# Designed miniproteins, single chains, continued (3), part 56

Each design is a single chain, and the fold is of that chain. pLDDT is the mean over its residues in the fold that is shown.

## One batch from the design tools (miniprotein)

Design m9924
Fold by ESMFold2-Fast:
Structure m9924 (fold): chain A 64 residues (1-64)
Amino acid sequence: MSKEEKVQKRFDELISEVTDPKLQEGIRNLRKELLGLVKTLSDEEAEEVTERVIKRLKIRDQAL
């Protein structure tokens, strides 16, 4: 599985946990932007950035 596929899978899992359609759309847009960035990063850096972003989004979703 490529680093881009790993990022997509992680965001798809997050989107499935979120119930707000507007937040889901925001997450999809952020995923698209992050996919562009991770193509320029190493596999390790791409994984770290992706997990950091997902963790922050989960914290915000739980606070709403």
Scores: mean pLDDT 76

Design m9925
Fold by ESMFold2-Fast:
Structure m9925 (fold): chain A 95 residues (1-95)
Amino acid sequence: MKYRVTVTIKLRGTKEQMERLGEVLGEVALSSGAEEVSYEVDAEKGILTIEAVFESKEKAERAAKALARFLEGLQKDPSPFGVEVESFEIEIEEI
């Protein structure tokens, strides 16, 4: 059984800034043990979605915590990416 972590981020920034953030968040997921990562940018709506697949619930929960800490840090200091994170949601689903 595998687990999907879906991170949905509402933010303000350019498409290029959002794509860069998606790439970095994907790297955070991979470093946390993700087998597969994808991201999608809807620049018009200001939505960045990240999906990562994990072999175990423990790895998925660890990745969710790491991604949450990263995004909370970015909400306090947006300067590394130039994006303003308004809100984010993280979901873990068994697949």
Scores: mean pLDDT 84

Design m9926
Fold by ESMFold2-Fast:
Structure m9926 (fold): chain A 62 residues (1-62)
Amino acid sequence: MEERRREELKRERARRLAEGTVAGQRDNGLEPPPLEELERRILEALDQNEATTGHLVEDVQN
């Protein structure tokens, strides 16, 4: 129940970030990738970041 809602929120956030990234790249004269591909990449990054940002961000860095 809660995990599904969390997944929906994550996807929605990834979509917003993808749209923002496209606008930013376009402003810098870069060719943004397709929204679908960009959203997928952002979603994967958020998934990894969520797992990593549990509590310790520098577990082995120092």
Scores: mean pLDDT 64

Design m9927
Fold by ESMFold2-Fast:
Structure m9927 (fold): chain A 73 residues (1-73)
Amino acid sequence: MDIEELKKKQEEIDGLIEYAQKVLDAGGDEAQLNAASTTILIAKSIAYELGDTETQKKLDALEERLMAKLKAQ
């Protein structure tokens, strides 16, 4: 993977994390929480492809927070 492709994937992950974080912080409805769940799964897939363990840990923390909100409904 070239440096430009790596940067684009990094920016994509950052955007996906920001979206999921915004939904969780806003206390979104069930549909928004499900969308955030899908977003986290996509971001985790890209992070695994890149071998970015720090981003994977951050995504695991977001997934745990999401599961807690879904369980509280």
Scores: mean pLDDT 80

Design m9928
Fold by ESMFold2-Fast:
Structure m9928 (fold): chain A 71 residues (1-71)
Amino acid sequence: SLDESLDKLIEETLKLAEEIGPEVAQRVKRDIEEMRELRAEDSPSKQVAAALRAVGLYVETELLLEKKREE
């Protein structure tokens, strides 16, 4: 389901952020909180926006981790 897929994506994103460092992890936790608020609203548009933000956050976090590993 979409909810299960988003929850797994969020969990994976947080794990990646924690591997990068505490500052990135704190920022990602804040972004996750905002997405959770959007996802809780009874609005299909806001739920889609939350899903898109989750995907974007995952990709950005992966790119940050790759950059850290190359340094």
Scores: mean pLDDT 82

Design m9929
Fold by ESMFold2-Fast:
Structure m9929 (fold): chain A 98 residues (1-98)
Amino acid sequence: SDLVQALQDIDQTIQLAEQEIKNAEETIKKLEELLNDPSSSEQDILSVISDLESTRVRLELIAKQLKQQGLDELAQKVEDFVKKVQEFIDKAVEKLLS
């Protein structure tokens, strides 16, 4: 059934979105811990920022896929989350430059 296949494709995209959101939340927690630890190296912080940037790019691609599947409201929520992830990256970079 074409409808069943479409629903399965949507479910797969949603599952991928959930996994990448969880990955982003865990990476943000690690970044906050590193930024609050004065013994943390700049290299360790930059490594976690790089991981978070990679996750942000994957979330942007997921949001585009959700829009293509007609899930505009869910895509907007993922895009809003991507903006929050970028704000954490920007704050971390500012702390490194200060």
Scores: mean pLDDT 88

Design m9930
Fold by ESMFold2-Fast:
Structure m9930 (fold): chain A 90 residues (1-90)
Amino acid sequence: KLDEVKELGKRILERAREEAQHLPPEVRQAVLDTVERYQKKLDEAKSVREAVEAFREFVVDLNRLAGYYKDPRISELAAEATRELDALLA
């Protein structure tokens, strides 16, 4: 289960990196900085609880960026990440 949460996290972070390449420079840098921070947190997670908490924090930060920059691509990524995590934990 820990490996499953980490694999889901890695897939979402990769999608965020790819999506960031199509964003304006200011927004791109903010998304990439967020991805780097949570990549480290997920890699350092030693329990399912820690990995899930890191993943949820990442989604919260994506939603904050989506609200601040008003970019629907970031909002869509955050919504997808939430649905995939909820499905994994069901």
Scores: mean pLDDT 80

Design m9931
Fold by ESMFold2-Fast:
Structure m9931 (fold): chain A 65 residues (1-65)
Amino acid sequence: LVDELRALPGTTSVEEFPSSSGGTVVVATFSTPEAARKAEELLRKDPRVVGVTLASPTTVVALVR
């Protein structure tokens, strides 16, 4: 999943943090709001993703199991 996010057009950074509730919190930053929104849509459809939100117009946060 993280490698897939890094490969998306417009991705500037992807960071992983361990979650105290289990799984991984992934923070992905993009060069444009359009790229971030497209990534959010893709993540919402991925069965490995348990939650996704936009922290800013260009930042997507996902909880992954």
Scores: mean pLDDT 79

Design m9932
Fold by ESMFold2-Fast:
Structure m9932 (fold): chain A 72 residues (1-72)
Amino acid sequence: NVIELEAFGYKITVEPAEGKEVKLIPDEEAKGLYVEVNGKKYYFSLTSQDPKVLAKQIEIATGSKVTIEKTE
């Protein structure tokens, strides 16, 4: 099951590992993203990192396959 979110000029695609439930929750105050995996939340800034580096950090933290691209 693939999850897609567009927020703050980014398209974020997350493919969870088998048996994992993932939620993407945008944070408008800090322009960041909460990635929730089986109830555990991880926070990532969307404005201070290269999208490729950010995608890799989310992959390492969550075990998901992640793609992030700029849309604006």
Scores: mean pLDDT 78

Design m9933
Fold by ESMFold2-Fast:
Structure m9933 (fold): chain A 93 residues (1-93)
Amino acid sequence: SRIKTLANQAHFLGLVALVLADQGDLEEAVRQARRATELGVEAAELAGDKEAAEEARRLGERAVEAIRAGDVERAREYIARLRKVVDEAVEKS
């Protein structure tokens, strides 16, 4: 299950990004959030859900914007929505 491995890695890196953002390490938080987004998009694409992949990319972009603005609560919301979109795509495959 390459797809499930990618989804799980995306979820873990999303959590790491939020921890780093809470600690004020915004540059590394953005890097990890981008990596989480890339892995989540890849998982959704491999699952055959192009709409989920595009939504995951948009949610990841919004999470990065929120981290850069110092809005960790909004970033947490976008990361949670990204996880849900990717998980739902993977469950359907």
Scores: mean pLDDT 90

Design m9934
Fold by ESMFold2-Fast:
Structure m9934 (fold): chain A 81 residues (1-81)
Amino acid sequence: SFASGKERRLYHIVAETESVEQAKELAKDLAAIGEVLRQRIYPDGRLEMDVLFQSAEQAAKAIDVLIEKAKVVSVRLLPLP
């Protein structure tokens, strides 16, 4: 379909993890699914990322990983660059 499944999505993701090491592992998992444009890890294990996904399916997979592995604070759709 010309309109379905080809829409790129840029998400700003904020998640809380138990440690810097867990935040690094989560960032690596997300980097395997989408393109990381921005990443910040805080000393308390908080992770902030801007991740570009090529499809809704990639974004959904990333959200499932986030829900399973971390406390999701926010996921926000950003304008494409």
Scores: mean pLDDT 81

Design m9935
Fold by ESMFold2-Fast:
Structure m9935 (fold): chain A 56 residues (1-56)
Amino acid sequence: EKKELIEKLVKALLENGANIPDSVAEELREKIKGDVDLANEIVAEAVEEYYKIKEK
């Protein structure tokens, strides 16, 4: 599921120019249920993947 959330977030970033839509942010909050460390890892990895794709 972590990988699925990362992929979904990367797609949202690509579609919205590095802005996360509220609907995607709410879904992340529901799935992580206050696990701040997991949330930070997902966001950090998604942002890194986004920039790798954007540079290509």
Scores: mean pLDDT 71

Design m9936
Fold by ESMFold2-Fast:
Structure m9936 (fold): chain A 94 residues (1-94)
Amino acid sequence: SLEELKKEAEELLKKLKELAEKVGTPDEIRRVEEIEETFKKAVEENDIRLLAGAVTGAATLARIMYERTGDEEFKKLAEELEKVREEIEKLLKE
């Protein structure tokens, strides 16, 4: 269900943005904006590899923000984004 994975990724990206706006550095906020633009492009172009890249970028940023802040919400978000990435990668191999 690629459509369900796109929806899950969008919801997780919105959560990442909300958390970044509360506690993020200017650099982290800019990186979220870049990830959102990449995600939008991936959805518009139906580019599954670009979608995987955007989700990977989001998961990595969430991990970085967890390491800096200690906020468990970033850890949960990274784990959820990593699961979405694994499911997208399965579709790429089929």
Scores: mean pLDDT 87

Design m9937
Fold by ESMFold2-Fast:
Structure m9937 (fold): chain A 64 residues (1-64)
Amino acid sequence: DELFAKLTPEQRRLIATEGAAVNLRRIGDNEPPVSMSAEGLYEFAKEHPEEFSEEVIKALEEAL
């Protein structure tokens, strides 16, 4: 993802970790999974900011 190329390796790791955790919770709740793209994660984070750390939300905003 070209958008993720703008981020540091640590920011990408945090996004991947928190995104995977969100999808694990959603699968457990029988909810549709969130796209692991920068755009998909950012759209979900705008609707559910409580699911992500402030660092991940800011990194996604910076990438987009």
Scores: mean pLDDT 78

Design m9938
Fold by ESMFold2-Fast:
Structure m9938 (fold): chain A 73 residues (1-73)
Amino acid sequence: SLRDIAIKLATDSLLETGRWQDELIKLRQKARTATPEEQAKIAEEMKQLDAENKKRQAQLIQEGNELEAKAEA
């Protein structure tokens, strides 16, 4: 059902958000003892992490939308 698809999409999105937040916390902790040069590299890693999370979230949303479209057809 559309409800089941929506619940699955929400669950998968929450799990991905949790993974992203855990990785951000680790990078922030690493930054506490980092040199200025290392801090710049960590900032780049955080940007890549954000981009990867957005891409994965977009893929999950697209998969859900495709399933809903098939269910309505």
Scores: mean pLDDT 81

Design m9939
Fold by ESMFold2-Fast:
Structure m9939 (fold): chain A 100 residues (1-100)
Amino acid sequence: SKEEKVVRIMMRLGRIITGKAKGEFREKLSELLAEAYALFEQGDYKGALEVLEKAIELAKNSEDEEIKKLGEKMEEIRELALEDPEKGEEAAIKLEKEVE
């Protein structure tokens, strides 16, 4: 479904930013990803999206300029995925490749 695809795209974005994060910030992002996964498993796609949105918001408010910029790009991809999951998925894959 469209909702399931959007959540999967957002979880991919969450994994990307968690991989770039360090220390306590990485731990916090990992906890949010685990919560989103649990909600997704229960079929609560709206709840999963809300948790993943918190992860992006934390990144956008980071004092680490690289993490902040990454969070801003992820917000744009989230908006795109909500309108067109196929284009959102393409954008998320492209971002993943850029941050390697």
Scores: mean pLDDT 83

Design m9940
Fold by ESMFold2-Fast:
Structure m9940 (fold): chain A 61 residues (1-61)
Amino acid sequence: MEEKKKAAEERGYELGKADPNAPISEEEVREVAEELGLSEEEAAKYLSRGHLKAQADAMRA
């Protein structure tokens, strides 16, 4: 995975750990896209992946 996409996934993971029941907002997608130089579509995909991974990992810890 490219560094930028990995960073977006890690951010989504952190958001999922903080509040697994809250969906990722359009505002969060835009902020991450701007910070990492990703498209909003890419930011949304990798944030969602990280969020889902955090939820799965919480069940395994």
Scores: mean pLDDT 76

Design m9941
Fold by ESMFold2-Fast:
Structure m9941 (fold): chain A 69 residues (1-69)
Amino acid sequence: MSNEERSEIVRRVVKEIREKYPDLSPSELGEMAQAAVDALNRGIAEGKSREEVYEEALKAALKKAEELK
């Protein structure tokens, strides 16, 4: 997976999180973006497909949003 494809997945996850949680601060969005990046890197290392990597990144970001209560 290219660096541009990885950046696009993270951008898509952040956009979806912003649409679901519009009241999040930039700092909270940054923490969720980092969780998405970590999950994305894990999925790539495990040989998962692009679609699977996107789903894992989204799940990690949503879990992080729940932890930021």
Scores: mean pLDDT 78

Design m9942
Fold by ESMFold2-Fast:
Structure m9942 (fold): chain A 66 residues (1-66)
Amino acid sequence: MEEEIDFGVAAVAFAVALTTSPEEKRKKLLEAAEAKDVEKVREIATKELKLSDAIVDAIVYYVERS
């Protein structure tokens, strides 16, 4: 089956995570995303930001394809 996560929705999830996060965590997430370090992005989103699995998957999808 083709993927159900729309890139636009994934981009919005990433933007919302950035804008709702404290500045320090936002910088850390941006740095990991810029480096395309998917494992680090997932770790930050799950352990530091405490985001839901659905949002984490969307953010990872965005980082992998951006």
Scores: mean pLDDT 78

Design m9943
Fold by ESMFold2-Fast:
Structure m9943 (fold): chain A 59 residues (1-59)
Amino acid sequence: SDALIEEAARLLGISPRSARGLKQLRDDLGEAVALQFAVRETGASEERVRRALELLAQA
């Protein structure tokens, strides 16, 4: 859902468009790759990124 994508975007300090891209990356290459990418690109903690990825999985 758009609401879950927007919440994930807020958690990571990224745009909703970037959060949709992160969801696609997770769907295509798996959670571990998406986690490493998001931590590197956003500087957010692993715990915060995992929480955002959980929201994106439900979106």
Scores: mean pLDDT 87

Design m9944
Fold by ESMFold2-Fast:
Structure m9944 (fold): chain A 68 residues (1-68)
Amino acid sequence: SPLEKLKKEIAEKAAALLEKILLDKLSKIDPNVEVKVTPVDSETLKVEIKIGDEIKKFEIKVKDVLNL
């Protein structure tokens, strides 16, 4: 479906946008911070943040990223 392809592309772009925002903000606190945002489906993103030896993982909805 063309709509399903569009939703997937939006999720991929939302993931890249969130990754950039988080990296920009968190690098001011820790220059060695690592951020990875990956779409798990067209509506949900997985966020993984590494600061020092700590790894934090959580999920966020694509719609919530687009309303930032």
Scores: mean pLDDT 86

Design m9945
Fold by ESMFold2-Fast:
Order: structure tokens, then C-alpha cells, then sequence
Structure m9945 (fold): chain A 106 residues (1-106)
């Protein structure tokens, strides 16, 4: 299995988990936890969970929080080069991620 396929599977699992959160305040807390985990651990899993949280927030109409997430990634590209690489590979495996992220304006 390619690394891109593994990353897509991890992303889909995180996305499904976060999409099941029915309470917007709980979803916002999950987003903050994912951001904090990425900042502390800088793993592929934490990166994919954070990207998934951004997209779920956007789909739920919490567009200001989704934009905050995109801005966090932009402001910290130099600190999280792995996150940039993981996002690029995920976008190659699932072009819909690129389309969705392009709609989120900070």
C-alpha cells in the first residue's frame, strides 16, 4: 500500500469520527485538541486529524473556526513542514480535499 493510501485511510477515519460529533461546542473542543496535539507531537496522525477537523467545521457552517484552522497552518508552515507534505500527499490521493480547502478563506 502506498504512503498516500495510508494517509487517506487515516484522514477518512478521523473525518468519520469528527463528523459523528453532533454538538458544535464539542466539535470546537475536538478542533482545539487536534490543534494542540499537532503543535506538541507533529505526527502524521495529528496533522490528518487537524485537517479533518477544519473540513468538518466548514461543512457544519462553522466557517470562522475552519478559517482559523487554515490560518494556523499558514502561519506555522515553517514549524510544521511534515504537515505541509502530508497535506500535499492527501490532496493528491483525494482532490476533493484541495477543492474544499480552497473554499475556506481566513
Amino acid sequence: MSIGEDLKEMFEKAYEELSKIEDDEELKRAFQAARDALAKNNTNEDTLRFIAAILVLYERGLTEFAAEGVQFLRDNEDKFPRAVAVLSLLQLEDPSVSVKLSKIVP
Scores: mean pLDDT 79

Design m9946
Fold by ESMFold2-Fast:
Structure m9946 (fold): chain A 109 residues (1-109)
Amino acid sequence: SAAEKQAALQAIKELQLAIEELERAIEAYERGDITALIGHILRAIGHIFNAELLLEKTNLPEEVKKLLKEAIEYIKEAMRYILAGDIDKAKEKLEKARELLEKAKEKLK
């Protein structure tokens, strides 16, 4: 339907913004800018929640919701590694979250 297509397009935009925020988070972490890192992670989470809200209002695939939940779990793992000072593992988890968000976007096209 037209409403489902509009919701999917808006969800794609929200997921793209989340991906860009995760990329900026990784760049901030590589610079040692922990304040910017946390800010970008929180903005990425906000965009993922906006996408989830759009998906709840429409008859869109449940597999996309699963990908978004898995991305949030990888972001939580990244936060645990950030607190432990494990930069390489934190970046690996943020990159995994980004990959899951890209897969979610492709399923909405």
Scores: mean pLDDT 87

Design m9947
Fold by ESMFold2-Fast:
Structure m9947 (fold): chain A 80 residues (1-80)
Amino acid sequence: MTLREVLEAAGLPAKRIDRFLAALAAHRRRHPDAGNMSEEALAAFVQQLLDDGLSAEAALRGALRMAELPEEVIAEVLAP
């Protein structure tokens, strides 16, 4: 299952999913050697949080932090 599919199944708005995936791709491009979680590992992490009863927003916030995105990018992705 892709990260997009997990987030869509959790009921996140398409615009927020698109912002998250774009921000993640941009961050990985700038930090290719940073030891970031793979997209597959990040998708599994989000799914586990959802299975544990976390809200879609809480799971997304956890994923952003685990992906080590800057706070300004997190704020942009989580904006309404």
Scores: mean pLDDT 74

Design m9948
Fold by ESMFold2-Fast:
Structure m9948 (fold): chain A 97 residues (1-97)
Amino acid sequence: MIDEVEVLKAMVLIGASVNILAAKREGNELELRAAEAIAEAVAETENLELLEQLRKAVLALGRGDYEGAAEHLRKAVELEPENEALREALRLVEEIL
């Protein structure tokens, strides 16, 4: 079987890396830290539904859709409320709003 978890992790990490690079170029420290927190959260989870929410959150951040990013991160936190990196990512995105 193709490991869907590994594929989604790769997709989220690529998107987060692009967002990190963009945030550094723009001097956006909150967006930089939010993208880094999402990348950290990916390393801590094997949950397919959570990874799909992180993929959507990363795409929303890349578009400047902070409300959409926060919505997907809230769903991710609901799936793993003890995941500190997810809580930090949500907090940082809500600070941008």
Scores: mean pLDDT 85

Design m9949
Fold by ESMFold2-Fast:
Structure m9949 (fold): chain A 79 residues (1-79)
Amino acid sequence: LPSVAQIEEALALAAEGARAFAAGDYATAAKHFSQAISLLAPSDALRPDVLRMLAEALERLGDHAAAQEARAQADRASA
């Protein structure tokens, strides 16, 4: 299981990603969301939600293939 500190770091990175997304900096948003995902275990309940945020940032960047992959990972995590 990830430590409380890793979960807190992941949430902080997701918050930074959300701020970047709101500012229109989708590349920075995708980077922060990817970093947040790397700190979350595959079974973590937060992982699917962060993956969906990453997918939205990737769609805004025009990276449709990476966005579809992130959504597919979110769907697998909920099974």
Scores: mean pLDDT 80

Design m9950
Fold by ESMFold2-Fast:
Structure m9950 (fold): chain A 59 residues (1-59)
Amino acid sequence: SFEEEKKKIKEEMDKKLKEAHKEGVKNNWSYIEMLVRTSDIVAEAIEKLSAVNKAEKEA
């Protein structure tokens, strides 16, 4: 269902954010570098959620 797909996208985003934090700490990223990476992850999740919302409206 579309609700399950949205949940999966949110869970994937959360996992990627946690991994980005670990990678940033390991590689000593600046605050700005973390913001850029976090923004990219969130933007990808928004694109996927928007696609699901569009598909739901077309159904």
Scores: mean pLDDT 82

Design m9951
Fold by ESMFold2-Fast:
Structure m9951 (fold): chain A 92 residues (1-92)
Amino acid sequence: MDKLLESLSKEEQDEIRKKLTEYGSELNEAFYEKDYEKFEEILKKMGLDEESIERVKKLLEELKKNVDPDKILELLGILMAGIAGLPLSLLE
């Protein structure tokens, strides 16, 4: 995450912080309740594109089978990149 944040402009960093502050609690609640449809709806409200949402869906399906902290970090990276309008290739 830190390397991604360091590559962002101040305006992009401020937008990410704003969106994570506004929606972070709702996303955590939806994930904890296993309401993945609600989770997807929140991502749409945050302004994520269809490709970013599909990547998040695949990651949530993996997390349903095995909760892996590295997959949670990957999920957060996709959320941050999506909010900033960055290509997902930066997360590879």
Scores: mean pLDDT 68

Design m9952
Fold by ESMFold2-Fast:
Structure m9952 (fold): chain A 75 residues (1-75)
Amino acid sequence: MAPLSPREKLALRNLKILLDFVGLTPEEQERIIKRAEEKGMSPLEILDRVRKIYIEATKKGLSKEEIKKIILEEL
């Protein structure tokens, strides 16, 4: 009902950039964002969750394709 704050809009923009970088399609990006929002997550919380997944997976030497799969499964 209330519009997103400037901080939340920036977080959503950064989230979409990160998801695009990992190789999620625009359709997949919208789907996971909606699912996370339905779970009560804010754009900042979704961004933090995705960043944590990316950092942990990269430390394990996983490919972008594997990171994409984890994001789609965890969110």
Scores: mean pLDDT 82

Design m9953
Fold by ESMFold2-Fast:
Structure m9953 (fold): chain A 79 residues (1-79)
Amino acid sequence: DVDKRLEHIVTVLEQSLEEKNKKGAAEAIRAAADILEKAGKDEEAEELRKLADEIAASTDEEEFEKLTREAIELIRKAI
């Protein structure tokens, strides 16, 4: 079930925010993008990949939190 897999990724992203795990967040977002692309949601998948790249490049905790929350919102809207 695509929706359940995406909901699990949201949980992983919330944990990544608590743990300040930037690498884990970027990997989880890329996994969500792959799921959405296979579901035919190519635009949402591209947006998530851009957010993952920005998170991986971020050097500020506030930027990391903001971008990760934006990714969570996009994933939730896709469910």
Scores: mean pLDDT 86

Design m9954
Fold by ESMFold2-Fast:
Structure m9954 (fold): chain A 79 residues (1-79)
Amino acid sequence: MGVGKEILEAIIELAENDPEAARELLERLKNEDREGAARILEEKVGLPKGKLFALDDEQVKELAEIIEENLKEEEEKKK
């Protein structure tokens, strides 16, 4: 029902280490550009494109929400 642990871990790592790439990933997912999103994940964290393409529309929405919350949390940690 949710996204896979491997994808979740990749996103958390991306948001912490490369927030600009995580923002680009979020923008691609919001624009339904799954190929662009998969390319960013493959290039930045080495996640195979097939992992993202295996997600349904509901899982992609959950993924976008998780990225958005992780970026928000990282911004709040700046003191």
Scores: mean pLDDT 76

Design m9955
Fold by ESMFold2-Fast:
Structure m9955 (fold): chain A 56 residues (1-56)
Amino acid sequence: SEKEKIIAELEELLKQAKTEQQKQIVQAAIELVKRVDAESARAILEITKEILDSIS
């Protein structure tokens, strides 16, 4: 459930991505969160948001 929520939030970030670089970053994050626990998935989501903000 928590992981499904995190994946859904990343999917929304993917829809909002404007550049190919942003799309690649979010897609990589989605693949990574599928392979880790919910706590690590939350950390990956937060790091992904920070990266997207820095390259905006």
Scores: mean pLDDT 84

Design m9956
Fold by ESMFold2-Fast:
Structure m9956 (fold): chain A 109 residues (1-109)
Amino acid sequence: MAEKEELAKETLEKLKELIEELKKKNPNIKEESVEALKKLAEAQVRLSLDPNSDEYIEELEKEKEELEKKIKEMFEKMSEEQRKEFEERRKEILAEYQKKLKELEEKEK
C-alpha cells in the first residue's frame, strides 16, 4: 500500500515537472491549461490506485471532459513538434508507472 502511494507521488512529480517545462518552452500557454494538465495527471494517477470507485469514476469523467477541452485549446496554440515531444515524454512516464505498479502487484502476491 505505502509503496503504491510513493510510486504515485513520484509519478505525479515527474508529470508536473514535464508540464512546467512545457510552459517554460511555450510562455503563450494559458495558466488555466497548465492547471488542467496537472489536474488530469492527478486524476489519472488517483484512478489507478482506486479503480473500483464507480462514484469517483463518474465525477472524474465529467471533469475529464472539461479538462480535455482546455487541453485541446492549448495544443492548438503549440507547434506540432512541441506537442509530439510532450506526448512522447508523458507516455514514457505513464508506461514506466504502469510497469512499476504491475511489479508491485506481483510482489504483493
Scores: mean pLDDT 72

Design m9957
Fold by ESMFold2-Fast:
Order: C-alpha cells, then structure tokens, then sequence
Structure m9957 (fold): chain A 65 residues (1-65)
C-alpha cells in the first residue's frame, strides 16, 4: 500500500545517505520528495509515528552531511 511504499522509500534514502553521503544538490531534491510523500500520507490519513520517526532520522542525517 501507499504507507509501505513510503516507508520503503524512506528506508532506502536513509541507507543511501548513511553509506554514500549526500550532496547539496541531492539534499534539495531528496527533501522535496520526502515532503511530497508525507503530504500524500496526510491526505490518506495514514501518517503515523513510525513514518515520522524515519523522516526525522533522514532529515537529521542530511543536516549532518
């Protein structure tokens, strides 16, 4: 479902950032994609604490380089 696809996207992004880092250009696009996914989950009423935690982890790592 949509929540699983979003979770998979966030997990893949998190793993990629941890292994390869992220460039300034990639950061902008990645954050835009994350925000878009979160907005869709809000519209579907399926945004939950686990998804928010994963998103927060990605944003924290992105800010840390």
Amino acid sequence: GASQAAIDFFKDALEDIKENGVSPDTIGQLLSQIDSRVEELKKEGILNADIQTTVNQIKTIVKSK
Scores: mean pLDDT 73

Design m9958
Fold by ESMFold2-Fast:
Order: sequence, then structure tokens, then C-alpha cells
Structure m9958 (fold): chain A 81 residues (1-81)
Amino acid sequence: AEELIKKAEEHVEKAQAALKAGDYDAAQKAGTEATEAGLKAAKAAAEAGDREGALRGIGVTLAGIGLSLEAGLRAGRKPKP
């Protein structure tokens, strides 16, 4: 279960790094991957009866959603002069 959570966290880190670098397409892709991995990790932890692991997986899922949405919005929004 911990392995899945760590993989999901790696995707969040990649999404954050891409977002800071201005690579919004890469950030959105990594954020989506973090969302999928986080959801899988949360399900595995819940099946094992690990509430803390499930909560951590949900947290990663929400972070992935937020990062992918922010990247998408920034990619679609033109800067105002």
C-alpha cells in the first residue's frame, strides 16, 4: 500500500515542478497521473483497513485534481496587460 502512495506523491511532485516551470501541459498530465495513482492508493489502503493511508491517498488525489485544474486554467487563460 505504501508503494502506491509514494508513487502518487512522486506524480504530485512532478506536477508541482512543471507548474512552477510554466509547463502547463506537463503539469496537467502529471496532475492527472497523480489523481489516478492517489485514487488507486486510497482504495488499496481502505481495503487493508488503513484509514490513515486511505486519507493520505485521498489527499494526493485532491492535490492532483487541483494541480491539473490550475494548469489547465493557466494554459487556457491569456495574461491581462
Scores: mean pLDDT 79

Design m9959
Fold by ESMFold2-Fast:
Structure m9959 (fold): chain A 99 residues (1-99)
Amino acid sequence: MKELEERLKKIQNEADTYRKQAESLAEEVKKKYPQYKETIDRALKAGDEAAKIMTPEEKLDLYRKMVSLLKDALSENGEGAIGGLKELAERIEAYVKNK
């Protein structure tokens, strides 16, 4: 059980690292696409609310997906990735509402 606790702490630390990366990338995306600021802020807020009720593994998966979409938003096809962030926010909000 101590081994499981150490594993969960490692996953929690990784999730926190991805969350910080998502926050940093979100600021860069908002500078590139200021018209989508509300969509990006909504996705981060939804993620933070969901993270309060998620397991460490679910939280890590969530922030990994956010980081991936934010990185894609900084690419040449970035507007499509912002659509993906909106869809992710809607799915997260539905998850939190239904628990």
Scores: mean pLDDT 82

